Designed miniproteins, single chains. Designs and how they scored, part 39

Each design is a single chain, and the fold is of that chain. pLDDT is the mean over its residues in the fold that is shown.

## One batch from the design tools (miniprotein)

Design m1333
Fold by ESMFold2-Fast:
Structure m1333 (fold): chain A 85 residues (1-85)
Amino acid sequence: SLEEEVEKKLAELEALVNSLPDTPEGKGLQTTAQEFIDFAKSLLEEARKIKNEKEREGRLRKLYEQLDRFIANLEERIKAMKEKE
């Protein structure tokens, strides 16, 4: 389901955050990513409360797209950090 896909993306993001190095740059990215994770979890809980199935799916789809873009941007930043080491 779309909800399961969102939960899977959240788990993927949390795994990426846990893999970040204990450098100042890595800690900064951890803070920013954790704020986004907390926000995304709040949006997921709000979507779950929506009784209208079409509206709920629309919200979940937007959240999935936001998670996908955030993960892609974070992966690029992680790659840039590794190339400097």
Scores: mean pLDDT 85

Design m1334
Fold by ESMFold2-Fast:
Structure m1334 (fold): chain A 71 residues (1-71)
Amino acid sequence: DLEIAERLLRGAEMARRALEEGKEEMARYIVDEAARFLEKQGYTEEAKRVREAPTVEEGIRLLEEAARRLA
């Protein structure tokens, strides 16, 4: 699903920019929103991995990984 993959990559990019600006809460919010979007699309395992990530940076990495698998 290219459309889903593009949305996840956009979310990952936005979260990464927020982290670069020192806005960790904003980055966390963006990652959580992307995980919720994945769950609504039926990608429950991918959403769970993102939500259980120990850091925001790992959450961003997992969104990028999910996007590669869904493209």
Scores: mean pLDDT 86

Design m1335
Fold by ESMFold2-Fast:
Structure m1335 (fold): chain A 80 residues (1-80)
Amino acid sequence: MKLVIKMPDGSVVEVEIEEGDTLTNLLRKIKANTNLSDELLEKIASNFSLEELESEVTEELLEKLVEILRKEGIEAKLEK
């Protein structure tokens, strides 16, 4: 499964979601592969509980992440 992010500048970034990845690990991958600001990433992370951030990602958590990204003006989707 991969997370596909269309950045506000129009660039497209694909982030591979591996088995055992936590939401914190996924946010680190997003930071490494995108020009999203630390402030924006912290704002996104604030929408999750500490338990959600430290748990292995589920499809439900990934769908919630996609919704939050879209709310912040970032086009995102999941691909299998």
Scores: mean pLDDT 81

Design m1336
Fold by ESMFold2-Fast:
Structure m1336 (fold): chain A 75 residues (1-75)
Amino acid sequence: SRAAEIIERIIAEYKPEAEASSSREKNIELLNRARRRAAEELGLPVFEFPEVTAELQEALSEELGQVVMALEVEE
């Protein structure tokens, strides 16, 4: 749960800014930055989907959930 804890902490730090904004686009950008920061702190490869920008923006919340689940898998 170490990875999940880090991700939740970072998301919690960005969430107030996202909640203050009524813009979905800005909210997605904040989530993207939070996700990138979490990956860097965890020492994970940064996943970027430049060709799927629109889908990435909509799927950020879903992907963050999936990332949390995946990061709980230890080897």
Scores: mean pLDDT 53

Design m1337
Fold by ESMFold2-Fast:
Structure m1337 (fold): chain A 60 residues (1-60)
Amino acid sequence: GADDEIARINAEIERLLEEGRRQAKEMIAKNASYIDLLRFMADREDEIIKLRQQKNALAK
């Protein structure tokens, strides 16, 4: 049901946030440019926004 789907989406958002932090730290350790880091963060934020929109649609 919708509650199960919302729980799945919440878990996926958590996973993406944790993985994003890990990869951002790796990029910084490798002296990635600030612009490259911003692009990476923007792409991750877009994916999270899509998941939040799906969750909101289920909750109505």
Scores: mean pLDDT 82

Design m1338
Fold by ESMFold2-Fast:
Structure m1338 (fold): chain A 73 residues (1-73)
Amino acid sequence: MAKELAEKIEKDPSKAKELVTEAIKKGMTVEELQEAARRLKDPEVRMIFIASLPSDKISAEERRKISSASVLA
């Protein structure tokens, strides 16, 4: 799931919101979303991905965890 989601977003970042929404509907976990974020190496694509996470299904704390998974110290 995480690898497939990351590959689809990298191919077409404009579809990130649709792809993320469908992945969550299919039962993708916060941990799998973190893995997808780690697979996205382009900071701009990663930002689009994080912005595409639905606030009604993903809490602010969960969003922070997913976002921090991709940050280089």
Scores: mean pLDDT 77

Design m1339
Fold by ESMFold2-Fast:
Structure m1339 (fold): chain A 75 residues (1-75)
Amino acid sequence: SLEERIEEILEELEELRKLAEEKGNKKAALEIDILIGLLLLIIGVGKVTGASDEELLERAEKLLEEAKKIMEEEL
């Protein structure tokens, strides 16, 4: 389901945050943690505004892509 895919994206974001922390990159870890918080806010707002699961998934995928770029650029 689309909900399961969003949950998988949240899990991937948390894994990237932990990896950044393990590598001692506190800046990357904080930036990814902010993206996780932003995704949770988007999901919460979506529940009250009636956003589609497809819209929520698209936003989740964009945040994951941004987190991967942070890891590639900052380690």
Scores: mean pLDDT 81

Design m1340
Fold by ESMFold2-Fast:
Structure m1340 (fold): chain A 79 residues (1-79)
Amino acid sequence: KEVFLSDEQIDKISEIIQELVEKGYLTLEEVEEIMAKLVDYQNENNIGGKITTSEANLIADLLKEKGAPEEKVEEIRKL
């Protein structure tokens, strides 16, 4: 069963991604790549307008692949 994230949890993911861009761990192009993969996942799984725990884990995995600090990846995984 999919668990949907709260608005506060979604805001926290956005804040972490923004912090990673500001600190130089991610480029805006890499953020766009991550967002494109999320849109593909949502379309394939017929998910309308809400972020699930599965999507949060996908974001965390993609951030880790791009070289984000493990502490920030784990912060997203704990949501």
Scores: mean pLDDT 75

Design m1341
Fold by ESMFold2-Fast:
Structure m1341 (fold): chain A 88 residues (1-88)
Amino acid sequence: SSGEEMRRLAENLPEELKKLVEEYAKRLLELARREAPEEPEEELEEGARKAAEAEVVRLYLQGKSVEEIREEMERRVEEAEREIEARE
């Protein structure tokens, strides 16, 4: 499946990008806890990890640099944070 393929691609990322995936996943998890506090923690953690892996892998396959990927992650987090604040 596309999910399984994405998982394999994420496992083969350069070490620097694997660290970015971990950082991005933690930030997405914080946002997910605010957006859906009723969801089980395990589901939120899995969702955040998969979302972070999918985005970083996608940008990496597009030939983006580590810095460009970091900038996109920051933009996505800021956008999501604003959307959550607007709903609160």
Scores: mean pLDDT 80

Design m1342
Fold by ESMFold2-Fast:
Structure m1342 (fold): chain A 68 residues (1-68)
Amino acid sequence: SPLEAAVVEFLRLYDEIMAVGDPATVAEVLALQARAIDALATGSDAEALATVNEIVARLRGILARLRA
């Protein structure tokens, strides 16, 4: 499903960032993880998908910043 694919992509990016992130970046990613978990617990599948996709885009930006 699109939601399962988005969650898998989130976990892939999470693992990559957590391997190299400084404490401030780790705190930012943990806050985004909490938002993703809340969206999955409280929203519809469509609302959860929109939120997880937004968070995935944010994680891509964080990873790009770390690799700069």
Scores: mean pLDDT 84

Design m1343
Fold by ESMFold2-Fast:
Structure m1343 (fold): chain A 100 residues (1-100)
Amino acid sequence: DYSQKTLDEWRKIVESSKNLDEKEKEELLELVRKIASPHLKGKTEEDAYELGKKLGELLAKLYPDWSDREKELTAKSMGTVFPNPSYSEAFSKGLLEGMK
């Protein structure tokens, strides 16, 4: 559940990061907003995967010391923002791929 409070927490984390430049911070926050505002029409599993991969690449920079377990748990937790199970799985898979 991506409530406004969760989005505000993400902004604080991203803005305080020394691991991301300003463009990467904007890209990460844009991806979080897209995920928080699910639109089913015109979205595919491929779109969900690509969103996840882009976010995962930025999360790997934001949290370079994350363990494999933390990456897996993050991918699963964030995938739940998609009500469609196939989109959720594709997004989680994309996140893991982006985070390596």
Scores: mean pLDDT 74

Design m1344
Fold by ESMFold2-Fast:
Structure m1344 (fold): chain A 64 residues (1-64)
Amino acid sequence: SSLEEKLNELERLLDEAVSRGILTPDQKSTLVNSARDMIERNDPNAEQTLDFLIKWLERRLSQA
């Protein structure tokens, strides 16, 4: 999947985490802004970082 698709998936999972009280809106904002910054800077670790965050959030949501 494209980095844009991965960022959209991350945002969807962060919205779910906020709705369940696992994360605050400010924490969501920080993570989304950090991910966007990595993509804009063409960071070679952007895809790996997005994949890691998506997997981490999926695990957190399954345990809550």
Scores: mean pLDDT 86

Design m1345
Fold by ESMFold2-Fast:
Structure m1345 (fold): chain A 60 residues (1-60)
Amino acid sequence: DGIDYTLGLMLGATMQGLSLEEVRAIARELAGKSRSLQEGAIAAIRDPAHRAAMRAEAAA
């Protein structure tokens, strides 16, 4: 869903200032929700470590 992807992009942008642990906690909460939302968030994150953490939780 295009809306979920867009929401993911917005969420990922707001996560730039968060710690790695906070990013993982949010990723775990999103794991059961929407793949499009998760992909949007991953795409918007600039920090490679945060992006990797989000992707790992999405894969679990």
Scores: mean pLDDT 75

Design m1346
Fold by ESMFold2-Fast:
Structure m1346 (fold): chain A 68 residues (1-68)
Amino acid sequence: SMEEIIEEIVEKAREAALEGLKAGKSPDEIADEVLRIVLEAIRKHKLSQEEADKALLEVAREVNELLA
């Protein structure tokens, strides 16, 4: 389902952000890596604009909460 795809994207982005934090990466480096993961997933799953916007919003919320 679309919900499962978005959850997978969020999980991968969260894991990448956490590993970046452990490795001492800057917030900008973490943001670049996370954005790359989300964009690749959008292309792979051929998400619509609405679905892509939802995935980006949910990833942003999760990553910002993790970095706070």
Scores: mean pLDDT 84

Design m1347
Fold by ESMFold2-Fast:
Structure m1347 (fold): chain A 83 residues (1-83)
Amino acid sequence: SMTEELAEEVYRLSQQEEIDLEKIKELAKRATLEQASIGIPERLGLDVDDVVIKATQTPELWSEDPKTRFLGAAALLIRERLK
């Protein structure tokens, strides 16, 4: 249930014209590392390996904590795939 709620919030943020990194950080504080790296990506229909690759390709995320990097990468990946 918490994983589902957090995934819905990540999806909502991915629909914005600009991804609000401060709101992603707030969600990351509420998530466990397992939820951010596996549970939330899976709920969003994302492959975990694709999220990891996206995080490595996004310099803006490199200074962020691991959970914020995963959730930010997931949001960006959804946004790109929706066009």
Scores: mean pLDDT 84

Design m1348
Fold by ESMFold2-Fast:
Structure m1348 (fold): chain A 106 residues (1-106)
Amino acid sequence: DNIEEIEKNLLKAGIPKEIVEIIKKLREEARKKGLSSEIDPLLGEIAASLVIHSKEKDIDGAEEIVEELFRRIEDILNKHGDEELLKLVDKLRESVLAWLDELKKK
């Protein structure tokens, strides 16, 4: 999974530790439930979008991509009926959007 390298890259890009910890937790829980192959690529795309757009300062582009990726994750999890994973995804989405909103104010 190379999760330690992903964590290091996210922190180096200035993504809050809170967001990184939720991503790590989601990956662990998805793995335990056999959903890693469906969820991990989408979480990786969210992480990559946050890193790229934080450097580019294209916050609107980051919001658009992240919202679409969260919709795809929610669709997968709704099909599997996992309320705990859905709650973690909601927490991640709220934390990411709050951070992106704060970046717009700077």
Scores: mean pLDDT 79

Design m1349
Fold by ESMFold2-Fast:
Structure m1349 (fold): chain A 62 residues (1-62)
Amino acid sequence: MDKNREEALRLGNELLAVRDEAKAQGLSTEEILARMNAVHYAWSKENNSTTTGAALSAPEAA
């Protein structure tokens, strides 16, 4: 019940935090976008990999 709502809000907050942190560091728009994409990719991979079970661990070799 509304688990996706919590995850969506969390993702949104993480993206805003990453953006603000990168801007505070004086990074370029390209760097900011790269960091935001990395966060979104990690979130998507975690949700999808947990369901599918193909590859769930990040520290795994290959």
Scores: mean pLDDT 69

Design m1350
Fold by ESMFold2-Fast:
Structure m1350 (fold): chain A 96 residues (1-96)
Amino acid sequence: MMEEVERLRKEALEAAKKAIDAFNKGDFDTANEYVKKLIELLEKLYEVGSPEEAKRTIDEVIDLVAEGLKKSKNIDAQIGGALILMTLATFKAALE
């Protein structure tokens, strides 16, 4: 369980970084694929019975997305990132 939890956390953070990079490059198809993968990884992390690790990972992803977008001058990337942040905040709230 712990090994899978750590793997899922690393994959989620990597998916977030790749989504931000794709948005900054204007590659919205790739960005959307990584956003979808990120959500699936976070859902899987919750399902393996680690709600605390899921919440912690969501917080780390939120910080990562927010910081990546603060540095972006691309309006589309800023909009896409704001939608990701809102989705992640809603997901975290649903975890009680």
Scores: mean pLDDT 77

Design m1351
Fold by ESMFold2-Fast:
Structure m1351 (fold): chain A 63 residues (1-63)
Amino acid sequence: SEEERRRRLAEILGEVIRKMVFENKTRDEVLAEVEKRTQGLSPEEREDLIAAVEALFEEIEKR
């Protein structure tokens, strides 16, 4: 379902944020892992998640 996919995207994003903060991963490493985890998603859903991760990195680097 769409709700199920949306929750899955939120879970992946949460794990990505955790890895950025606690495991000191680089932006490229995090994006590579997002691509790996989103192989089963539609291209549009994957692009949305990648864009969200990139925007978050920009915000963190700004601070």
Scores: mean pLDDT 72

Design m1352
Fold by ESMFold2-Fast:
Structure m1352 (fold): chain A 87 residues (1-87)
Amino acid sequence: SAKLKEALEAEASGLEAKRAGDEAEAAGRVDEAIAAYEDAAERFNQAAALYDELGLTEKAAEAREKALDAAVRAGVLSLKRALDRVL
């Protein structure tokens, strides 16, 4: 189905963005890492919504967990960056 393809593509894009975030974080490119993790969270949430529409509740839950993990990582890095700038 077209919707299943969309869901799988969104999930794959999320995984790719997370990988880019991990690589940027390891390289100390904090702003790039934050942007990549935020992109990953959006892509995983898109996949979750599509999986819900398909009735694939377990896949939707897994995608939401991945989105939350990416969003939390972006948030933690954003807070650390802010604290480093203000003492």
Scores: mean pLDDT 90

Design m1353
Fold by ESMFold2-Fast:
Structure m1353 (fold): chain A 51 residues (1-51)
Amino acid sequence: SVPSAAQAAQRRRLFDQMIDTSVQILQAAVFGDSARMDRLQAQYDAIQAQY
């Protein structure tokens, strides 16, 4: 079936959240915060699973 406008908007929101989370992972990596990286990676994986 053709994706609805609502489904397209949801996918855009998920994509934007994945990009934002990726930037936060990079920041945590630069500062060596492994605990934060693990939490952000889990968050990214959860968002990606919905995409």
Scores: mean pLDDT 86

Design m1354
Fold by ESMFold2-Fast:
Structure m1354 (fold): chain A 80 residues (1-80)
Amino acid sequence: SKEKIIEEMRKYLDELEALFPEDERQKVSEEVAKLIGDVLEGKITPEEAKKRLEEMFKDNPEAVELGKKLIDKAIEYKKL
């Protein structure tokens, strides 16, 4: 269900935010939310979103992987 996917996305976002200092978490959350929104609205492809995540979090591979999981969940949500 869409509700279950949203809850899974919240968990991945929380895990991603926890990788960053408290003063950076709001900005990280906002940037990731914008990418998810763009994918859901069809403004960018999932491949483009994943590339932007790699560029955005180049020094944090764990954040890149969590971000990619979020993009994959956004694609699942869009197909429902």
Scores: mean pLDDT 84

Design m1355
Fold by ESMFold2-Fast:
Structure m1355 (fold): chain A 87 residues (1-87)
Amino acid sequence: MMTTIDYYINEALKLYEQGDAAVKAEKTVCPAKSKNVIADIVKEVVEQKYSLKRAVKIILTKVLSGEIPLKCLAYALFEVVKALKSL
């Protein structure tokens, strides 16, 4: 059965594959504080070699807690997939 997390994993992969118009838009409106939080998560994901599923869970948890605004979600998901695919 497809979970909410499986849905966001698929959306993250689509954002990476389809190009970056929505991601670029979110990058320009995403606050610097939120970009720093996203950068810290990306660094941890790369250094700890987290799976894409775990990385997506971390991003969704930060969105639900309000540390990452919903308007930064696509940007955060794209950055995580990009980092994991570059390894």
Scores: mean pLDDT 76

Design m1356
Fold by ESMFold2-Fast:
Structure m1356 (fold): chain A 77 residues (1-77)
Amino acid sequence: SVLEEKSDFVNFLKVLGGFRFTNKEIGEALGVNQVTVSHWRSGKTIPSEEKRVKLREVLLKMNTEDGVELIKQAVFG
């Protein structure tokens, strides 16, 4: 359901918060406003499937030496 999808996405964003990615950094990488990212993190809105796929791709492209495998687990389950 949409609610289950939203809950899973919010949990994913909580894990990302542990890596100190800011709303601005994610927004800039995705080409969206940081307020949109904040709404995703709070669960106020959920991104479309297209945006979720792009978020996964962008996170894999964000070359952080620390935590790349944990980011993959957060994105893919």
Scores: mean pLDDT 66

Design m1357
Fold by ESMFold2-Fast:
Structure m1357 (fold): chain A 96 residues (1-96)
Amino acid sequence: SSSESLSRFSQASLALARADLYLDRGDVEGALRALDEAIRHLEELKKLNPSLSELTDEAIRLLEKARRALEEGDVEAAREYLRATQPVLEELSRKL
């Protein structure tokens, strides 16, 4: 449903905002949990909206790259991937 799709998108956006706050505080483990939460909500959004799967997959791919960078201790690379995700999420929100 469109209501469930908007809820999933909102939950993903809130999780990403939390990831940024955790990174600002130096809490890498908190940021990793928040990224996992965002990816989970986007995977559910993809199931609800198969026509948007390619765009949603692009967002998930960028977040998985951010997650990997954090696991490797590269906070700067993670922040760059999070910034790259923003225009993809804006496009996704316009199509929901």
Scores: mean pLDDT 89

Design m1358
Fold by ESMFold2-Fast:
Formats: C-alpha cells, sequence, structure tokens
Structure m1358 (fold): chain A 55 residues (1-55)
C-alpha cells in the first residue's frame, strides 16, 4: 500500500540522515515503487518532500 511505502521511505530517510548512506539504493527502489503506486512522479515527489519536512 502507499502507506507502507511511505513508512518505509521515512525510515530509510531517517537512517540516511543519521549517516547510513548504504540505504540510498533502498530509498531509490522504494521511491520508484511509490511512483508506480501513485501513478505520478510529481505526486510521489510531493510525498517525499513532506516526509523530508517531518524529519
Amino acid sequence: SIEELLAKMKELLRQIKEGDRSKLGDLNKTFKQLIEATGSSMEAMKLLFKLEEEL
């Protein structure tokens, strides 16, 4: 679901901000899945920006 993808992406963003750059590949994969789930790269990007603001 979109909610599961957002939760996973938020956790990955948190880990990357804490210094774990090894998670960048997983973040990119999850973002691609979010684009597919929303059907819009723009909508997926808006959701990513909201998650970034919450961290």
Scores: mean pLDDT 82

Design m1359
Fold by ESMFold2-Fast:
Structure m1359 (fold): chain A 60 residues (1-60)
Amino acid sequence: MEEELQREIDEALALIMIAIDVHVGGLSREEAYERAAETLEKNGLPHGAEFARKLLDEER
């Protein structure tokens, strides 16, 4: 229950970071997904990092 809410928050944060990197930073989707995964993992948000890696794998 709490873990589910945290997962949703992590995924939303990942999507926000990806959108900023693509639309403001001019990065490719692949680069944005990779950067989000690394940033979220370094900040102790493993569910967000996993979600970003899943998006990266689907883009490839």
Scores: mean pLDDT 79

Design m1360
Fold by ESMFold2-Fast:
Structure m1360 (fold): chain A 88 residues (1-88)
Amino acid sequence: VDPEKVKEIAEEVKRILEEKGLSEEEQKEVLARVMVELAGVPEELAKAMAETRSLEDLILATVSAALDAGHSPEEILEAVEREAERLK
């Protein structure tokens, strides 16, 4: 995975989460759900990552995991928007 591509997608993910008016806790919940949905990360592991990592690290980890699982940037952004809508 290209680190610069991961950073570009991560910045767009952060923008979407901020535009939705979510708290940091809600943003981490969205990211944990996206990891489970797109990368097949076990729910317990995704929860542990959300509790132990910073928001920035969690965004990077989520994007990297989803790309490694074969998802496109568009699919990642769509999943983030979908999970964010579920928390309102």
Scores: mean pLDDT 83

Design m1361
Fold by ESMFold2-Fast:
Structure m1361 (fold): chain A 85 residues (1-85)
Amino acid sequence: NEQLVELQRKGVDIVTDINRKIMRGRLKARREGNEDMMKELDRLSVEVMKLVEKFQKAYEKKDISEMKKVIKQLEEVKKKLDELL
């Protein structure tokens, strides 16, 4: 299914970008001694891990609607990271 493959690729790309932003954010927060930023990045990292698990389960079930919903939630996490960084 073309749509399933496209959504899987989009999800992987968003997660990859989020993980890069979290890594860069952690390096910056550690350099600046910003404990609040470190705690927020840890919270967002846990949230992303849970969303990745939901996305994988949706993919296994071929649940296009749930995959789209999880991608939207991942985009919201990415937006929060852009605002923090």
Scores: mean pLDDT 88

Design m1362
Fold by ESMFold2-Fast:
Structure m1362 (fold): chain A 88 residues (1-88)
Amino acid sequence: KLSREELEREVALAMAAIGLSVLAHYPMEPEEVEEQVRKLAEKALAAGVSQREIAELLREAAELARERGRDEIAEVLERKAEELERAA
């Protein structure tokens, strides 16, 4: 059974995954996507999710954005993933 800390971390990871997936196809400007990514990443990091895990979620969201023809959004998501990997 998960400890409270482990449960909070898993919930934060799931919430980040859901939020990033929504950003992949929601009709939002690139700069707004960048700000929402920053907020989601900060919350996930605060809950103990690693920079690498967040970067992997960002890359998955970038692929979803590309599938929907949102290449500018995919580029923002991929750039943010690279930034997090470099900071790790």
Scores: mean pLDDT 81

Design m1363
Fold by ESMFold2-Fast:
Structure m1363 (fold): chain A 78 residues (1-78)
Amino acid sequence: LYELIKKAYEAYEKDPNKFLEAVNSLPKEHQEILGRTIKGIYVFGLSLSEIAKLLGISQSTLTKKVTEAAKKVLEKIK
């Protein structure tokens, strides 16, 4: 999971406009979960457990949803 989140963040750093276009092409739920997770980790220094607690979901549910969203973004960026 962290490797996928890291790849998504690296894609954002490399080309923010291309990354945001890919994110905006996803369903709203995927946009929100990916955005909140990336901000939580890289802006606020939160763990996945803390992010899951703030979102009111289990860490397993967060892991599943973020994995799906990150894979979809990375596939569109290719």
Scores: mean pLDDT 78

Design m1364
Fold by ESMFold2-Fast:
Structure m1364 (fold): chain A 81 residues (1-81)
Amino acid sequence: SEVEELYEELKEAIENNAPVEEIAKLLARVGQETIRTKNPSEEELKKMQALMLQIMDGAVNKAPVEELLKLAEELREVIEK
């Protein structure tokens, strides 16, 4: 699915230490496509928003790549049916 493809792009961007702006753009697209295709519950949407904010905060503060990848994996788990 497009969401899975966008998630893989996000993971690769994190692994390659991409600019924060690129990570932000990919997170926005993951969120938009998940809402459009998966119709998440209010609780799932709040969890996604919290994880996306944590990834952004980590990227801005240059958190370890392993920490950001762990947050991205948690985001994927919320997105999966």
Scores: mean pLDDT 83

Design m1365
Fold by ESMFold2-Fast:
Structure m1365 (fold): chain A 85 residues (1-85)
Amino acid sequence: AVPSLEILSIEVVEETETEAIVRVVLRAPSREMAEAYLPYAAEAAAKYAGEKLGREVTEVRIVSVEFEEDGDAVVATATLRVTLA
């Protein structure tokens, strides 16, 4: 594990009968590392949302990603579309 790589927050923004919109914020030492770890952060965020909502996650899609410099680190904010059963 990389000590400087962490998920800062996971938020369920919206829930419908078929999907949830989830925002995950990830801090990484570089943009390249943030991009490499986004799929893992997305799966972790989708699992969290499914457990919180008591529903099965069938698909996860990254809809958008925003990158921001935070000193010598990068903060990535990803918006996910999570398909729920």
Scores: mean pLDDT 82

Design m1366
Fold by ESMFold2-Fast:
Structure m1366 (fold): chain A 69 residues (1-69)
Amino acid sequence: PTVLDSDVAIAAAARVAARKGATNEQLIAISNKISSKDSLTVGEVVDILRENGVEATEEEIREALEQLR
């Protein structure tokens, strides 16, 4: 599986969450949760987003990662 550094995961998660109208409070919670991990998979990023009220798919995270390049 694709493993992401927490900084890269935060950037991708923030991009997807912002596009879906996430609040600053949701963005902070998501960033803090991801920062608590050394590395994570795309699936783990999706789970964190959903736990914080942001409906996201693995495909949307993957597309955000592609756009960050």
Scores: mean pLDDT 83

Design m1367
Fold by ESMFold2-Fast:
Structure m1367 (fold): chain A 50 residues (1-50)
Amino acid sequence: DLTYDDLLNIAKELKAKGVKKITVKAGVGGRFQMIVQAYRDAGIEVVLEY
């Protein structure tokens, strides 16, 4: 499984390529929270779909 640092690096690369916002299906649990946090920490807006 990907670590927070792995996810943060992926998110930073996407931000550098011009990705400003992502939409993800809303989930629960620590892994989902870690993914959302990594993208937000990289400066990408995260929109949740329910």
Scores: mean pLDDT 81

Design m1368
Fold by ESMFold2-Fast:
Structure m1368 (fold): chain A 61 residues (1-61)
Amino acid sequence: TRAELLRQAADAARRGDLDRAAELMVQAGYPREDVDRALRLNPDPDVLADELDASAARLEA
């Protein structure tokens, strides 16, 4: 599911694998430009991962 892809992206970000996190975000349906913006605005991997987990939780609600 889209939420599962975002949780996998969060895990990749926490591991410092930002390239994998970006790929998973695109697979989850985010445009490349939105992914690039998210990475620029959230350069801390833990903050990015928390935002991705929050987005996944909103999709499951």
Scores: mean pLDDT 80

Design m1369
Fold by ESMFold2-Fast:
Structure m1369 (fold): chain A 86 residues (1-86)
Amino acid sequence: MVPLELLERLPREVLERVIELYEEERYAEALRVLGRALEPIDPRAALELEVDAGLIEILEGLNLPIPEKLRRRVEEVVERAREVLE
């Protein structure tokens, strides 16, 4: 899970874009935008987001539902981004 401390180090416009993509149900793109921004700060967190994004793309390509655990991880990241913006 990406901690609030890392998200606080990102530009506001990046967090706003992540939330926008999430609300459009563009989950893989949301995680990639966040991962690219985090890469110079925390490469491990960036890699974990890229792995989750890749899994979502594979599942969508196969017309399979996104598992609850993976969906929850995406929701938790977006909720933390919203908390930082408040």
Scores: mean pLDDT 85

